Designed miniproteins, single chains, continued (2). Designs and how they scored, part 12

Each design is a single chain, and the fold is of that chain. pLDDT is the mean over its residues in the fold that is shown.

## One batch from the design tools (miniprotein)

Design m4387
Fold by ESMFold2-Fast:
Structure m4387 (fold): chain A 122 residues (1-122)
Amino acid sequence: DEEQLRELARRLGVEEEDVRLAVELARSGPEEAAEIVAQLRERGIDRRLHLFLDALASAIVSGRVDLREALVRAVQLILLEDRDLTDEELVDLLMEYAGLSREEAEAIVAEARRRLAEGRFH
């Protein structure tokens, strides 16, 4: 629903279209996913941000995890794609795109790294 997408976009500090594309990406097969990723890139969303939004949208839509858990999973996915990312870069991403405080962002990054070190995804 447009109203639900607006509320989610407002809460995350992103545009409605970014949330809509992330939800579609989470529900897509491989061919459709490629087209949606291209659209996200056109909107200035890099590979890291689209993985973040996909993981977040998937977790929220499934109802299986809360927002904090979805953010931890998103950071884990980003780290699996780009292991050279620093904690500062991840914290800056969470502050910019999820509207978190520095302290909240640091806690999420630490939890994501802890889970990966334990061989645990989510």
Scores: mean pLDDT 65

Design m4388
Fold by ESMFold2-Fast:
Formats: sequence, structure tokens, C-alpha cells
Structure m4388 (fold): chain A 79 residues (1-79)
Amino acid sequence: SAEREAQIAALRATPAEELAAELQRLFGLSREEAEKLLLMVGRDPERIVRAIEINPEDPVAGAIELAVEELKEAVERVT
């Protein structure tokens, strides 16, 4: 969607040291939620936005679901 693409573009343009503040501004996350999300999914804008999309009310839970999805896909690739 246009909104998703705009969110990814905004994060891609943001310096690494400013990502937590930008996540707070753009998505309304708390500082703690933003810092935990970045720790779990890293700095890939697509993965960040995907985690938030999975669970907008609890992005940390969304990050856990994304990690499980990625692990299942990785296992299927070698089987």
C-alpha cells in the first residue's frame, strides 16, 4: 500500500541513531517499545514495518511472530 511504502521510505531515510525516535513519532510507540523492537528485528525498514503490521497494539509480540514465521520458512528451504 502507499502508506506502507511511505513508512518504509521514511525509516530508510532515517539515520540508525534516530530510528527509535522516528518509530515513536511515526507509529506512536513508547521509547521502550521502539528500543525493544529495534533490538529484536534490527534496522531493516521492511522487517520493522512488518512486525508493527502483525500486531500494531503490541509490536514486540509482532516481532516474535515475525521471527517464528522466518524460522519456519528457513527450515522449509532446507527440507
Scores: mean pLDDT 85

Design m4389
Fold by ESMFold2-Fast:
Structure m4389 (fold): chain A 74 residues (1-74)
Amino acid sequence: SDKEEIADLIIRHIENELKRRIETMSPEEAKAFLDRMVAAARRYAEGHFDPELVAEFDKRLDEVRKKAEEMLEK
């Protein structure tokens, strides 16, 4: 569905931007960027996705956040 495609695009965009920025930004800047991207993605999902897709999307955002936090701690 279009909504699932949008969810995939959002996750890929966040992952790609995080990989690029974590290597080039300070840890504080990268964390602030992560916080902004995740918050914006969640707000978008709440306004546009079905509850089931919102739940799956939130799990995917949590996975992205966990991986990014592990990278930022190094």
Scores: mean pLDDT 81

Design m4390
Fold by ESMFold2-Fast:
Formats: C-alpha cells, structure tokens, sequence
Structure m4390 (fold): chain A 108 residues (1-108)
C-alpha cells in the first residue's frame, strides 16, 4: 500500500470509471479493485524500468492468484488467466480481464 503512489491510485480509479458497469459495484468492491489495479500499475512500471525485484514479482502474482478470496464470484479460470497475464506483464490482457471481472461483479 505505501509503495503505491497517489498517481497509480488515480489512474486505477479513472480506468474503473471508463467501464460503464463499474457504476453498479458496491463501495467495497470498487475500493478492492482500485487497490488491486493501483498495485499492478506500480508493478508494471517497475517491470518496464527494469527495477522489479523477485519479491515484488512474487507479490504481484500472488495478489492475482488470491484475487478470488476477495471476489468468489469470479470464475477460477479467469483468475488463473489474470495471474498468467500479471506474470507476463501483459498490460493489455490485464485490462481486458479486469473489465470482464467488473462485468461479472455488476451482473452477480
């Protein structure tokens, strides 16, 4: 949390606000998704800059793998794809999968 910048959090909030279905999320779901994506934005920046430690990579992949502990409505297969995308640093795929998560939660 203290490693995540105010800029990363603002970018995560702007991303969620770009998804129409995000308006249907509970305040708790929105906060958890903002916190998660802000952390991933920090991770992706460190990865691009070649500053990523093995510990930070491990924490990012584990955060993705344990994502269903916060959102049991998310299918296991989608959660596994998210963890793979995080491990690969596939920013476009991470965004696509998070949009799917928002739509699943909004329709639950």
Amino acid sequence: DPRVSEEDRAEAEAFLDSIPEAAKLTPEQRRALVDFYAFLLHYLRLRKEGKLTLNEEFLAVMAALTFRDLFPEVPRELNIELAKAVHKGDEEKIRELLEQVVRILANA
Scores: mean pLDDT 82

Design m4391
Fold by ESMFold2-Fast:
Structure m4391 (fold): chain A 90 residues (1-90)
Amino acid sequence: SKKKKEVLEAVLELRIEQQLRLLKERGISYSEEELKEMLERYREAEEKNKELLEKEVNELLKELGIDISKSSVEEVRKKVEEYVAKQEAE
């Protein structure tokens, strides 16, 4: 469904943001151009394995108790973002 595609895109965007934070925390000096290329390659790798990404996202949503049919894309994004923040805080 369109909503499922929007949720997958939102989760992928959050994963890219997390990857960016990890690179910055490791003290790795990349130019903006190099960083953009690395993130684009990361995105392409995730999108090429779309079935695995869909499976991982569905499992995450189940663990978080999120019903995609009853939740907006924004609500799903917020709950996943809160989950990622908790993982990074520990």
Scores: mean pLDDT 73

Design m4392
Fold by ESMFold2-Fast:
Structure m4392 (fold): chain A 81 residues (1-81)
Amino acid sequence: MYRFRFVATSGTIDPERVLKALKEAAEKLGIEVKVLKVDFTPGRSATVEVELSDPSKAEELAKLVQEILGDDVAVTYGEVK
């Protein structure tokens, strides 16, 4: 299981935009992402816990999501045991 954290750096964060970016990145990589939990502070941050069909793609997924969201959102990720 992986936790992705999204923080607004220059603008506001929209949870729907974040979830759409995760879906688009997953489709580009040919993997499935199962969203287990979403916690968000409106306009400030979102934390999404996911299960990946291919855990080896977690870093590539994070990089693609960062590219899709651009420079107004900081993306970090970590494995949760």
Scores: mean pLDDT 80

Design m4393
Fold by ESMFold2-Fast:
Structure m4393 (fold): chain A 66 residues (1-66)
Amino acid sequence: SMMEKKNLAHKYLNELAHKHKLSPEDVRQVASELSDWIDKNPDASEQEVLDKAKELVEKVVKERRK
C-alpha cells in the first residue's frame, strides 16, 4: 500500500539521516521530495522507494559537504 511505502521510506530516511548527520532542514527537504515522488509514482516497488531515498540523501550530502 502507499502508506506502507511511505512508512518504509520514512524509516530508511531516518537511518540515512543519522548515518550522514543531516540537519533537520535537510531531513524535511528530503522527506518532502520523497513523499512527492511516491505520490507521483504510486506503482513504484519498495526497492525503488528505498533507492530514491538513498539518491536524494546522497544528493544533499554532496551539496552540503562544502
Scores: mean pLDDT 81

Design m4394
Fold by ESMFold2-Fast:
Structure m4394 (fold): chain A 65 residues (1-65)
Amino acid sequence: MGEGEGEVDGVRARAVATESSIDVTVSGRGTREQKERAALLAAMQAVLNALEEKKKAEEAKKLAE
């Protein structure tokens, strides 16, 4: 699971990415283009964070005693 956020001119978006879904929530007033950009930024960050979490899980497995 990864979480991300984006903001464009007061329009904020949050995204949560899992292996099976991506959920994006957009809040604030703005143009369609601003909302779209905020959503894209949040989704990209969520996917990158999901990949980073997988890397940390691999590292943590080294501590299995």
Scores: mean pLDDT 76

Design m4395
Fold by ESMFold2-Fast:
Structure m4395 (fold): chain A 65 residues (1-65)
Amino acid sequence: MAAEEAERERRLNRALSLVFTQDKSLEEIAKEVGYESVDEFEEELRKRYGMTLEELRAQVRAARA
């Protein structure tokens, strides 16, 4: 439902913010925001943005260049 959708979006957005602002592993970030595993993080990322973890890593490198 909408409330759970908003919570999932907030969790994903927090994870993305941490990925772009902090030099932490994706596994550490996933745990910090409340995912059980990096696989859950990737599944949510794919569902919401159509993006893989590898593509996310590439975007982080590009944004910091």
Scores: mean pLDDT 76

Design m4396
Fold by ESMFold2-Fast:
Structure m4396 (fold): chain A 60 residues (1-60)
Amino acid sequence: SADFAALQAQARAYVDQITSFPNGRRNLQDNIRRARTVFDMDVIIGMAQIMIGVQKTFPS
C-alpha cells in the first residue's frame, strides 16, 4: 500500500541517522527488509527514534 511504502522510506531515513549503535542500525535495516505490515514499520521507526534520541542526549 501507499502507507506501507511511505513508512518504509521514513524508516530507512531514521535508521540512516543511527551512528552510535552500529549493531542496532544493522538489526533495524534487516527488520525493514523483513517487514510486511504497517505495524512492523511503526515498531522499527519507534526503535530508531529512541536510538537517535539517546545519541543526541548522551553523545559519546
Scores: mean pLDDT 84

Design m4397
Fold by ESMFold2-Fast:
Structure m4397 (fold): chain A 67 residues (1-67)
Amino acid sequence: MEPLRVTVVDRDPEVALEQADRLVELLRRHWEVERVERRVTLTPDATVVEVLLHGLSRSRPESRPLS
């Protein structure tokens, strides 16, 4: 399965990182994620945080992980 990519851009690096972390937490509430990678790129105008979510699986209410 192709990893889900989420990009956060902000002039303030602290804000960009905080927004990226919040998005990962929100996504984990609805999806099972095997691996999360963060890539941070600093540009003269902005901080770009790219979040890659690998092994994304959707848990349904009627399905439960056993072990």
Scores: mean pLDDT 73

Design m4398
Fold by ESMFold2-Fast:
Structure m4398 (fold): chain A 61 residues (1-61)
Amino acid sequence: SPGLQAELTRMQAEYDEEVANKRREAEISGDEKEKEQVRAFEAMMRGDLNAYKKAIEEFEK
C-alpha cells in the first residue's frame, strides 16, 4: 500500500541519516572500534529494513 511504502521510505531515510551521523562522529574520534561498531549497526539496520520490505511485498502479493 502507498502508506506502507511511504513508511519504509521514511525509515530508510532516518536510518541512513543516523548512520551518517554516527560514522562522522567515529571518524572525528579516530577510534577503530567505534568505526567497527558503526558498521555493525548499519548492517543490523539494513537487515531490519530488508525484512520489513520483504514483509510488505508478501503482504501485497
Scores: mean pLDDT 77

Design m4399
Fold by ESMFold2-Fast:
Structure m4399 (fold): chain A 84 residues (1-84)
Amino acid sequence: ALSPEEVEAMEEALARLEEDIRRIEEEVETKELSEEQIKEYLEGLERGIAELEKLLPQLPESLRPRVEALLERIRELKEKLEEL
């Protein structure tokens, strides 16, 4: 079992990642992205998916739905970027 401090650290890390994804989602909708920016975002999203998938089986039950929702957002964002 994770300590309360470890759970809080995970929640804070998830909140930062959620904000990063929100920013990229906004940039895809509101900005004309360069080929280089698209490539960098795709590489970052691919790494994010791999890291979150490895983390899922180790997560407390309270955080699992949040991470699963974030994974779906990242996958959808990756598909949108790949179509650009």
Scores: mean pLDDT 81

Design m4400
Fold by ESMFold2-Fast:
Structure m4400 (fold): chain A 90 residues (1-90)
Amino acid sequence: QPPLSEAEREAASIAVNRAANEVLARTDLSDEERARELALRIAEILAPLAAARGWPELRVVATVGDATAVVTVDAAGNIVSVTVNDAAAV
């Protein structure tokens, strides 16, 4: 699969860091809710880049405290699964 360009990686890193700072500042949310929100925000940032590069699937993993969220995106940029701590959260 073709890799992201340096410019695309830099822009994605900036956007991901911004999303992480915003989500982690949400003290009103549980760790599970923040992990899910962070994984979804990262998936939304990376999905168009992955689609432009022809990636068949994008898998995003985000961990907040003891909670781990996984978001899977298909080649068309559609979210096909969301799990938190191995439980379905779609």
Scores: mean pLDDT 78

Design m4401
Fold by ESMFold2-Fast:
Structure m4401 (fold): chain A 68 residues (1-68)
Amino acid sequence: SMMDKVEELTKKGKEKIAELIRQGASRDEIVKYIRDLIKEAEAQGVPQDLIDLIAQELGDFYQELVAQ
């Protein structure tokens, strides 16, 4: 289902963001990754409202991890 795809993309995005942070990636590199992931999701037919949800969840996750 579309919701299963959104959940899977969000989970994979969070895992990759955590990995990039552990590898010492810059904020700009992480922002670029999120942007590229969003473009791929849109190209796969994910509706804009769900793209916005994925973007928000990944951005919030990144902010939570660096707020330590």
Scores: mean pLDDT 84

Design m4402
Fold by ESMFold2-Fast:
Structure m4402 (fold): chain A 58 residues (1-58)
Amino acid sequence: MLSPEEVAALRARIEHYEANREKVRETLLKQLTPRQVEQLMAREDADIARDRALVEAS
Protein backbone atom coordinates (compact mmCIF):
# COMPACT_ATOMS: atom_id res chain seq x y z
CA MET A 1 0.00 0.00 0.00
CA LEU A 2 1.37 3.41 -1.02
CA SER A 3 1.42 6.44 1.29
CA PRO A 4 -0.62 9.52 0.25
CA GLU A 5 2.69 11.31 -0.48
CA GLU A 6 3.85 8.46 -2.77
CA VAL A 7 0.46 8.48 -4.55
CA ALA A 8 0.73 12.27 -5.05
CA ALA A 9 4.28 11.88 -6.43
CA LEU A 10 3.22 9.12 -8.86
CA ARG A 11 0.21 11.16 -10.01
CA ALA A 12 2.44 14.19 -10.65
CA ARG A 13 4.86 12.00 -12.62
CA ILE A 14 2.03 10.49 -14.71
CA GLU A 15 0.50 13.92 -15.45
CA HIS A 16 3.91 15.39 -16.36
CA TYR A 17 4.69 12.46 -18.71
CA GLU A 18 1.26 12.63 -20.41
CA ALA A 19 1.55 16.41 -20.86
CA ASN A 20 5.11 16.17 -22.25
CA ARG A 21 5.02 12.80 -24.06
CA GLU A 22 5.27 14.25 -27.58
CA LYS A 23 8.02 16.69 -26.52
CA VAL A 24 10.00 13.74 -25.09
CA ARG A 25 9.51 11.84 -28.37
CA GLU A 26 10.75 14.84 -30.39
CA THR A 27 13.80 15.23 -28.13
CA LEU A 28 14.70 11.52 -28.41
CA LEU A 29 14.33 11.61 -32.22
CA LYS A 30 17.16 14.18 -32.32
CA GLN A 31 19.58 11.64 -30.76
CA LEU A 32 18.19 8.19 -31.65
CA THR A 33 16.69 6.31 -34.61
CA PRO A 34 12.88 6.09 -34.95
CA ARG A 35 13.04 2.36 -34.06
CA GLN A 36 14.98 3.07 -30.84
CA VAL A 37 12.59 5.90 -29.95
CA GLU A 38 9.51 3.66 -30.39
CA GLN A 39 11.16 0.98 -28.21
CA LEU A 40 11.91 3.50 -25.42
CA MET A 41 8.47 5.17 -25.66
CA ALA A 42 6.73 1.76 -25.46
CA ARG A 43 8.72 0.94 -22.30
CA GLU A 44 7.91 4.32 -20.71
CA ASP A 45 4.22 3.92 -21.64
CA ALA A 46 4.21 0.50 -19.92
CA ASP A 47 5.86 1.94 -16.78
CA ILE A 48 3.34 4.81 -16.67
CA ALA A 49 0.47 2.31 -17.07
CA ARG A 50 1.81 0.40 -14.03
CA ASP A 51 2.09 3.63 -12.02
CA ARG A 52 -1.49 4.52 -12.98
CA ALA A 53 -2.71 1.09 -11.78
CA LEU A 54 -0.89 1.58 -8.45
CA VAL A 55 -2.51 5.00 -7.96
CA GLU A 56 -5.98 3.56 -8.74
CA ALA A 57 -5.39 0.70 -6.25
CA SER A 58 -4.46 3.16 -3.47
Scores: mean pLDDT 81

Design m4403
Fold by ESMFold2-Fast:
Structure m4403 (fold): chain A 86 residues (1-86)
Amino acid sequence: SSAEVARLLAEATRAAEEALEALEKGDKEKAIEYAKRLVEIAEKLAELGHNELAAQVYKAAAEILEKAGKLEEAKKLRERAEELAK
């Protein structure tokens, strides 16, 4: 539903903002938790058939994980995003 997608996108925006604030504070653990929340939101968007939006949210999570030093996890999420965006 459009209302469910709008809610998920709003949650993704808030999670990304919180993750970036956590990174600015040096709180990598908190940033990683918000990145995990973004992954959950991306998975839900993909389940609803919104693959392009899911890909964008996966890319946001990957960027946060890279900045937090989780390079392998970030690479895996970028690969998922590329596959969904096809």
Scores: mean pLDDT 90

Design m4404
Fold by ESMFold2-Fast:
Structure m4404 (fold): chain A 69 residues (1-69)
Amino acid sequence: MYDLDSPEFKEELGRAMALLIVGVARAIKRSNPEFTETIEIPLSESTSREQVEEAVRRIRELGIPARIV
């Protein structure tokens, strides 16, 4: 079991994961300019919906279609 009881610690982990996803999306777009597929980000118990929604928003700001699944 994990000691993820503090909301602040959980938020920090969610933010780090969101930043990683955005970084990967940017790398994909840069390496494949013809990429037209939607990036699908799954909601998991270890990430908050708000963190995933923020990641989707940031990816869309890069001109890449993205959605939550």
Scores: mean pLDDT 69

Design m4405
Fold by ESMFold2-Fast:
Structure m4405 (fold): chain A 92 residues (1-92)
Amino acid sequence: SALEEEAERLIELAKKIAENPEEEKWTEEQKEALELLKKAELAARIERALNDPENRALAEELLASMDPEELEEAREALEIRRLALQIELASL
């Protein structure tokens, strides 16, 4: 699937980043991988907050203020990250 291809690409880019820790020398693809990981983390935090009674109202307010396309991109990024972790764990 397209998401599996994106997940495999994320794994390969993460490996390349680990081999070259100098951020200033990263390729555009490596920078895009980092942005995807940031979007995935945002979606994960929102999901966690929605499931926490203390933070639910704040999470709902944040969701209402977000651009629908940005929210969709963040959710897709989280799915790609989850799939990448599943592939990595299966390959160990």
Scores: mean pLDDT 79

Design m4406
Fold by ESMFold2-Fast:
Structure m4406 (fold): chain A 57 residues (1-57)
Amino acid sequence: MTLSPQQKQDIRDAVLAAARKAGLSDEKGQKLADEAVSWGLTPEQAAKLAEAVGKKL
């Protein structure tokens, strides 16, 4: 199952925005974005993941 470049970018943007809001570093946010793309998450699911990780750190 292959995501388009645009879908991958939308997921990355959602994760990075949520990670910044949660106080995560850009490095941590990029790692989460890579995982979210790998798992085929929606941008909304990916943003929730970044928020949850930010609360735990």
Scores: mean pLDDT 76

Design m4407
Fold by ESMFold2-Fast:
Structure m4407 (fold): chain A 87 residues (1-87)
Amino acid sequence: MKTLEEVKKRLEERLEEFLERFYLLTGSRMPPESSEARKVLEGGLKEIFEEVEEMVEKGEPLEEVVKRAMERFERIVEEYLRLVALQ
């Protein structure tokens, strides 16, 4: 339980830092919720949280859980940035 909370907290902190930097670079222009970029970001985060919960329940090593969550987060951020740049 605490491990899952720690992983979620780290993902939330990284997301907040990313959004703050994004706001500085784009003049606070955030895509609307109906945009494909927002759907990718929100859907991807939900999938990461669900996968992390399953891995923790299966007794996977904490280091492996954190590593996989961070790798997936980076891919989601990259896809989000690509979609924002196309709009």
Scores: mean pLDDT 68

Design m4408
Fold by ESMFold2-Fast:
Structure m4408 (fold): chain A 108 residues (1-108)
Amino acid sequence: MEEVEIDLSKMSEGLQIAAEALRAGLRAAAEGVEAAGEVINEMLETKAGLPAATIHTGAESVSVEEAADRILEAAVNSGAAAALQLMASVAGSAEALRAALEKLAEYA
């Protein structure tokens, strides 16, 4: 699947995978509580499969696994409403960009 860039400009490629897992989990939360358990399992599997790498932002260094853990923990700790709003923003941006690219391809 060809992904559009997520509006997380300070994230490396490894953090992009973590952000996609977070987006999937938050999307399931938006669809209902029943789906949340399945997506949480998928997010945990994605986290376990992340490569061992260190991300340097200049200000700090963090492993891909630690970054994924922080994102998942932030989603849980911020509460369902705040996490849902973040997910909607990220999903909306990705969908809008995809629609724009599809329209541009139509004119080519």
Scores: mean pLDDT 49

Design m4409
Fold by ESMFold2-Fast:
Structure m4409 (fold): chain A 61 residues (1-61)
Amino acid sequence: SRAAALAQLDQRLADAEVRFDLAGLQAIRDELRARFPDDPRAQQLLARAERRIAEIRDLEA
């Protein structure tokens, strides 16, 4: 179901955040955009992934 897929992506996002896994965060971002472009919950997860990607990239600059 959509709800189960989004819950799984939420958990994967949390795990990638803890590990500072830039590649994992980018993969989750791309999956959210491709699978759930107009879902409000997916948009919240997408915003969180984008913010975390920006934070990690800023630390490496």
Scores: mean pLDDT 86

Design m4410
Fold by ESMFold2-Fast:
Structure m4410 (fold): chain A 73 residues (1-73)
Amino acid sequence: SDLEEAYKYLDKAIELAESQPILAAQYFQQAVLLLSKTDKELLERLFEEVLKQFSDEVAELLKLAYETALKLQ
């Protein structure tokens, strides 16, 4: 399902965020795009929670990925 695939991408983004932030941002963008079509409220909550876990530099890259995914709708 799209929801299961979205969580798979989100897990990869979290795993790679500090070590490979650009690749993590790409996975996060895919997760956000899928979640925006299935559960927008869950997406908004997860976005806030995920950003708090990382460095400012990583958080900014993930924020840009989030904004980019929402524009691709």
Scores: mean pLDDT 79

Design m4411
Fold by ESMFold2-Fast:
Structure m4411 (fold): chain A 69 residues (1-69)
Amino acid sequence: DDAATRAHVIGVLEAEIARLETELKTTRDAYARAVAAGDTVTAAVLGKRVADLERTIADTRAKLAELRG
């Protein structure tokens, strides 16, 4: 039954989004500290990671929306 498979995949994607959102919050907090400290090298690395995480979350949310109908 496709409905059971869809429900399982939705649950997996929701869990992944929750994990990525937690990682994004931690990375943003670290980025803000690096900026405040004038650590331009660490800030650049963390800034890229924030952008990559935001894109991945957006892509995963789009996939979740498609599965929800």
Scores: mean pLDDT 88

Design m4412
Fold by ESMFold2-Fast:
Structure m4412 (fold): chain A 62 residues (1-62)
Amino acid sequence: SMMEKMKKEAIEKVREVVDSALESARAARARGEPDSSAKPLNSPLSTLEQGEIADKIIAERA
């Protein structure tokens, strides 16, 4: 369904954003720059769901 497709795309987008943010944070750390605060994502996923997905991705990459 359209809803299932949108949810899958939203999950993949969250993963891409988290991966990009982690890579940027690592690069900034190497340069001695401070971490920027996270912005809320405009996504069909709830803030809680976004946080759970982000935590899982961070744990996976750690």
Scores: mean pLDDT 61

Design m4413
Fold by ESMFold2-Fast:
Parts: sequence; structure tokens; C-alpha cells
Structure m4413 (fold): chain A 67 residues (1-67)
Amino acid sequence: MTLDFEEFVALVREKGYFPTLDLSAPEDRLQLRAVFDHFDTDGDGRLDDAELAAFEATMNGGGPPVP
């Protein structure tokens, strides 16, 4: 499964990640886009299952490092 940026924004809203961000504000959307682009390692504009898993592991913090 792959997520585009708007699907990623919807996931962030559902999970309550970044609760201080206003997802309608241009500045906060730029911050969220930078997070998306950081995990989109091949730059195809989508997050695959592995990239999404890396994002969720980062958001949960304090887990063992995944090599």
C-alpha cells in the first residue's frame, strides 16, 4: 500500500501525530511536507509500507533502532 501526501495528512490526523500543527496552515503543511519528503527516500511522492513503518517507528520514539 502507498500513501500520497494528502493520505499521509489524513493518517496524521487520525493517529493524533503532531497535535500542535494546524493542517490547514501553509507553514504547518510545509513542516509536514518536509517530514513526508524525509521518509520518501526515492522521491516518488509516495510512502510505501517500509517508509510508513519507519515513520511510525520514529513517531513512537524510544523503540530499539531498526537497522
Scores: mean pLDDT 73

Design m4414
Fold by ESMFold2-Fast:
Structure m4414 (fold): chain A 78 residues (1-78)
Amino acid sequence: EEGRRAYRAGDYDAAIKAFEAELEKDPTNVEAAYRLANIYKDRGEYDKAIEVLDRALEVDPDNPVAKAMKAYIEKLKE
């Protein structure tokens, strides 16, 4: 909730900290991973976005959303 609230307010630094804390507490929280990856992507921090998605894929290697997001961000780096 706090991460989503900060994101809506445009406070991306607070949103990143909140989603990182949520993901550290629950590594299976793929929604937090997707939101964090999108924030990093929007900031042009593609390597950090990919790292977050790789953490989600360690939990569920067959996750099609995480695979698709990672491929898209890797294409943006080219």
Scores: mean pLDDT 78

Design m4415
Fold by ESMFold2-Fast:
Parts: structure tokens; sequence; C-alpha cells
Structure m4415 (fold): chain A 77 residues (1-77)
């Protein structure tokens, strides 16, 4: 889990730096975690962001939402 989230964070960072080839890998990890929708939304927001500062904020917010959904799944009894 921790390593997968770290890898996802790195892929989102690469996408923010213009490495669009990282997008399929990020979406694949999102599917494996059951959060492809959040990953896709984060990538689209990164593409529309006008500044590096906003891209970093979007990545941070996206990863926080992904962590919350994964926690909800763990709490589901």
Amino acid sequence: MVDTLFRLANLLQKISEGELEAEPDALKLGRELGVEDLVRETIERIRKAPSDREKQLIISEGLQRIRERLRERERRR
C-alpha cells in the first residue's frame, strides 16, 4: 500500500513535469487501488493547472482524497 501510493505520487509528479507517458501507469495503479476515477480527475486538473504551484496543490489534494477512500475501504466491516 505505502509503496504503491509513493509510486502513484511519483507518476503524478512526472505528469506535472510534462511526462505524459506516465499517465497510463498512473491510471493502471489507480485501477488496482480502486481509485481510477480520482487519479483521472487529478491528471485532468494537472493538465489544466496554469502554474507549478497549482499542480503541486492538485497532486496533494488528489493523494489526500485517495488516502481517505482507501481508509474508508479498510473501515468497511
Scores: mean pLDDT 80

Design m4416
Fold by ESMFold2-Fast:
Structure m4416 (fold): chain A 105 residues (1-105)
Amino acid sequence: APALSPEQREQVREVVTRAAERAAAARPGLKVTGEPVVEGVDAETARVTVPVSDNGKPGTLTALLRIAPDGRIELLGVIGSDGVSAETVAAFEAALREEVEAHNA
């Protein structure tokens, strides 16, 4: 089956890493606790999961992204695990929109 290239996986990982760092800078209770995990869904779709602590509670932030053959990235969705606040999820989604726009510029 067609799969994301290592280069595409690294591009989405970098975008999500920057977005998570931006969200953590904006939210005092949010800390990134480990490296993002990239899972290929299909040839152009990745799920990237970031381990976090939100106000001392461990959880994950997950981004679903499309990456086109030309390297253009589209944000498809964002999910927080149980115990991640809606405000933290919203901050991560806002940060992802900014980092995706910067990547595509």
Scores: mean pLDDT 86

Design m4417
Fold by ESMFold2-Fast:
Order: structure tokens, then C-alpha cells, then sequence
Structure m4417 (fold): chain A 59 residues (1-59)
């Protein structure tokens, strides 16, 4: 469950030195766009978070 999120966060943190922990989805999107990330990457992260929320809601 955490692997995809952890991989993306680690990649972003290593490459751009961004910390996504504790950020809301909207704040994270804004930070990524501000840093010059492609819309594709932002959408990918959003989809992963939404998928995880859906799984957590079923718990």
C-alpha cells in the first residue's frame, strides 16, 4: 500500500528536495506545479493518493 507513494516521495525528495509529508492534496499539487513539475507527474501522485484513500475508507 505505501510502496508507490514512498517511491514517488523518495524520487521527488532526492531529485528536488521536496517534502510531501503532512501536505494536503491541494497544497501538494500547488508545490509541485511551483517547482516546475509536469502535469502528468502531478496527476499520477493525485491518482495514487485517491486510490489509497479509497482503500483506507474501506478499512
Amino acid sequence: MKEALERIQKTIEETYKLDLRGLDLDEMKEKLLEAGFDEEIVEGIEALIESRKERLAKE
Scores: mean pLDDT 63

Design m4418
Fold by ESMFold2-Fast:
Formats: C-alpha cells, structure tokens, sequence
Structure m4418 (fold): chain A 84 residues (1-84)
C-alpha cells in the first residue's frame, strides 16, 4: 500500500514534468509552422492525462502505474523526435 502511494505520487510529478515538456515541444513545432506535429503532441498529451485519471480512480496498481511511467518516458522521447 505505501509503495503504491509513493508510485502514484511519482506518476503525478512525472505527468506534470511531461506536460511542461510537451508544451515546449508544441511551441517549437508551431513556431516552425508544423501544425500537424503540434496537433499530434496535443492529442497524445490528452490521452496520457485520461489514462492517468483512469488508473488513479478505478484500478490503481503498481504495474499500471509503472506502465504509465514508461509510456510517459516513451512519449516524451517521441515528442523530441517530432521537434528534431
């Protein structure tokens, strides 16, 4: 129980950090006129937020939280590739 609580807190921090990162990527894409890339990053960000809400409210488990943390890291890297 304590371990799961700490992992959920880590997920909340990781999600906040990822949102700030996605905002920077979106701004960079928009500055270049890449409206499609910016739309893709915005959509993925919304999906990650919904997934995090579902996990926390309905089925919080360490594997689900760990999967979301891994997904956040992968999506952050993908956003960087779109900006490069």
Amino acid sequence: MEELKKRIEELDKALADAQAHFDRVIAGLEARGDTLGARIVRQRRKELERMAEMVKKYFPSKPAVDDLLATLEAERAEADRLLA
Scores: mean pLDDT 80

Design m4419
Fold by ESMFold2-Fast:
Structure m4419 (fold): chain A 59 residues (1-59)
Amino acid sequence: DEAVIERLVALGLSREEAERLVARARETGKGEVIGVHLVLRGVPAEEAEAVARAAWATL
């Protein structure tokens, strides 16, 4: 979980926001939640999807 949180913080999320996002993705069983959130925060769609896939694979 920590590695995923650090990646999200590096993309401009606060640590608290990253922790909540990881918790929500884990609770729903959907890594796509991370990708959607990143796109809404202004991360390009392709980059958001790549980060979400890499992050979810390590959870």
Scores: mean pLDDT 75

Design m4420
Fold by ESMFold2-Fast:
Structure m4420 (fold): chain A 75 residues (1-75)
Amino acid sequence: TPKEEVINSALMLAALSEAYTALQWALKNNAPQDVIDEMQKLLAQLEQAVKNKDVDKAMEIMKKIVEIQRKLLAS
């Protein structure tokens, strides 16, 4: 429905915004290169999921990015 399309678009936009912010934070805080490489790969996959309008895949990738950021903050 149109309402579901609006909600899904908002969720995917929020996921992209959070992913860009997480990558920018990692770069500014000199995170290990292997972590930066993984986050960049996940961001590219997230951008592709958004382009394909695959909400479930976008949310799955976002959870992985958040988990990486949580581990960096706990170190």
Scores: mean pLDDT 83

Design m4421
Fold by ESMFold2-Fast:
Structure m4421 (fold): chain A 112 residues (1-112)
Amino acid sequence: LSEGEKVKKKIKEELKKAFPSWSDEEIDAFVNAMLSLGASEEEILEAIEHLKKNAVSETTVSISTAVDILRKLGLNPEAIEELRRLLEERAISDDTISFSDFIAALQEFLES
């Protein structure tokens, strides 16, 4: 396996442990989105731990937690504001979003 494939395998294993409810498709989408945003292996693993500790339920997270993760990746303020808008469009409430909609928002931002 290439170094990139080894990194993806390790991250996917940690995601399966942290979020047993996530589908393989959601895991792949999240890993690919984070890597496309320029996240390192260590930054993705930190994001997984932060999402796990701050989950609202088995399937939901706060928008503030999602924004904090993106801010830690070093995205510029304009990118953070656009991502926050995309997250808010998919929100269940003022500060709650599903993990699947969070991943979908990341994918939509990357297609922009």
Scores: mean pLDDT 82

Design m4422
Fold by ESMFold2-Fast:
Structure m4422 (fold): chain A 83 residues (1-83)
Amino acid sequence: SLAEEARALAERWSQERKPFKDIDPEELARIVAYEIAERELRGLSTDTPLLKLFELYVVKRIGEERLKALRDEILADMKAAGL
């Protein structure tokens, strides 16, 4: 699922300690979308300074609608998995 792919990318990024500017924008978009979806499911704030910075960076490169579509698909995948 897209959620599983996004989670794997997030885990890989955390382990590699790669600067976010060196991450492919489409891969970074999946990581950001996953973090937003997970926070929504857990009832956590998505309005944090760091998350908003990454969100703006991604939106500038892939567009707002694309990021929203990725978030919605990941959220649907998580709910279908019983999360």
Scores: mean pLDDT 81

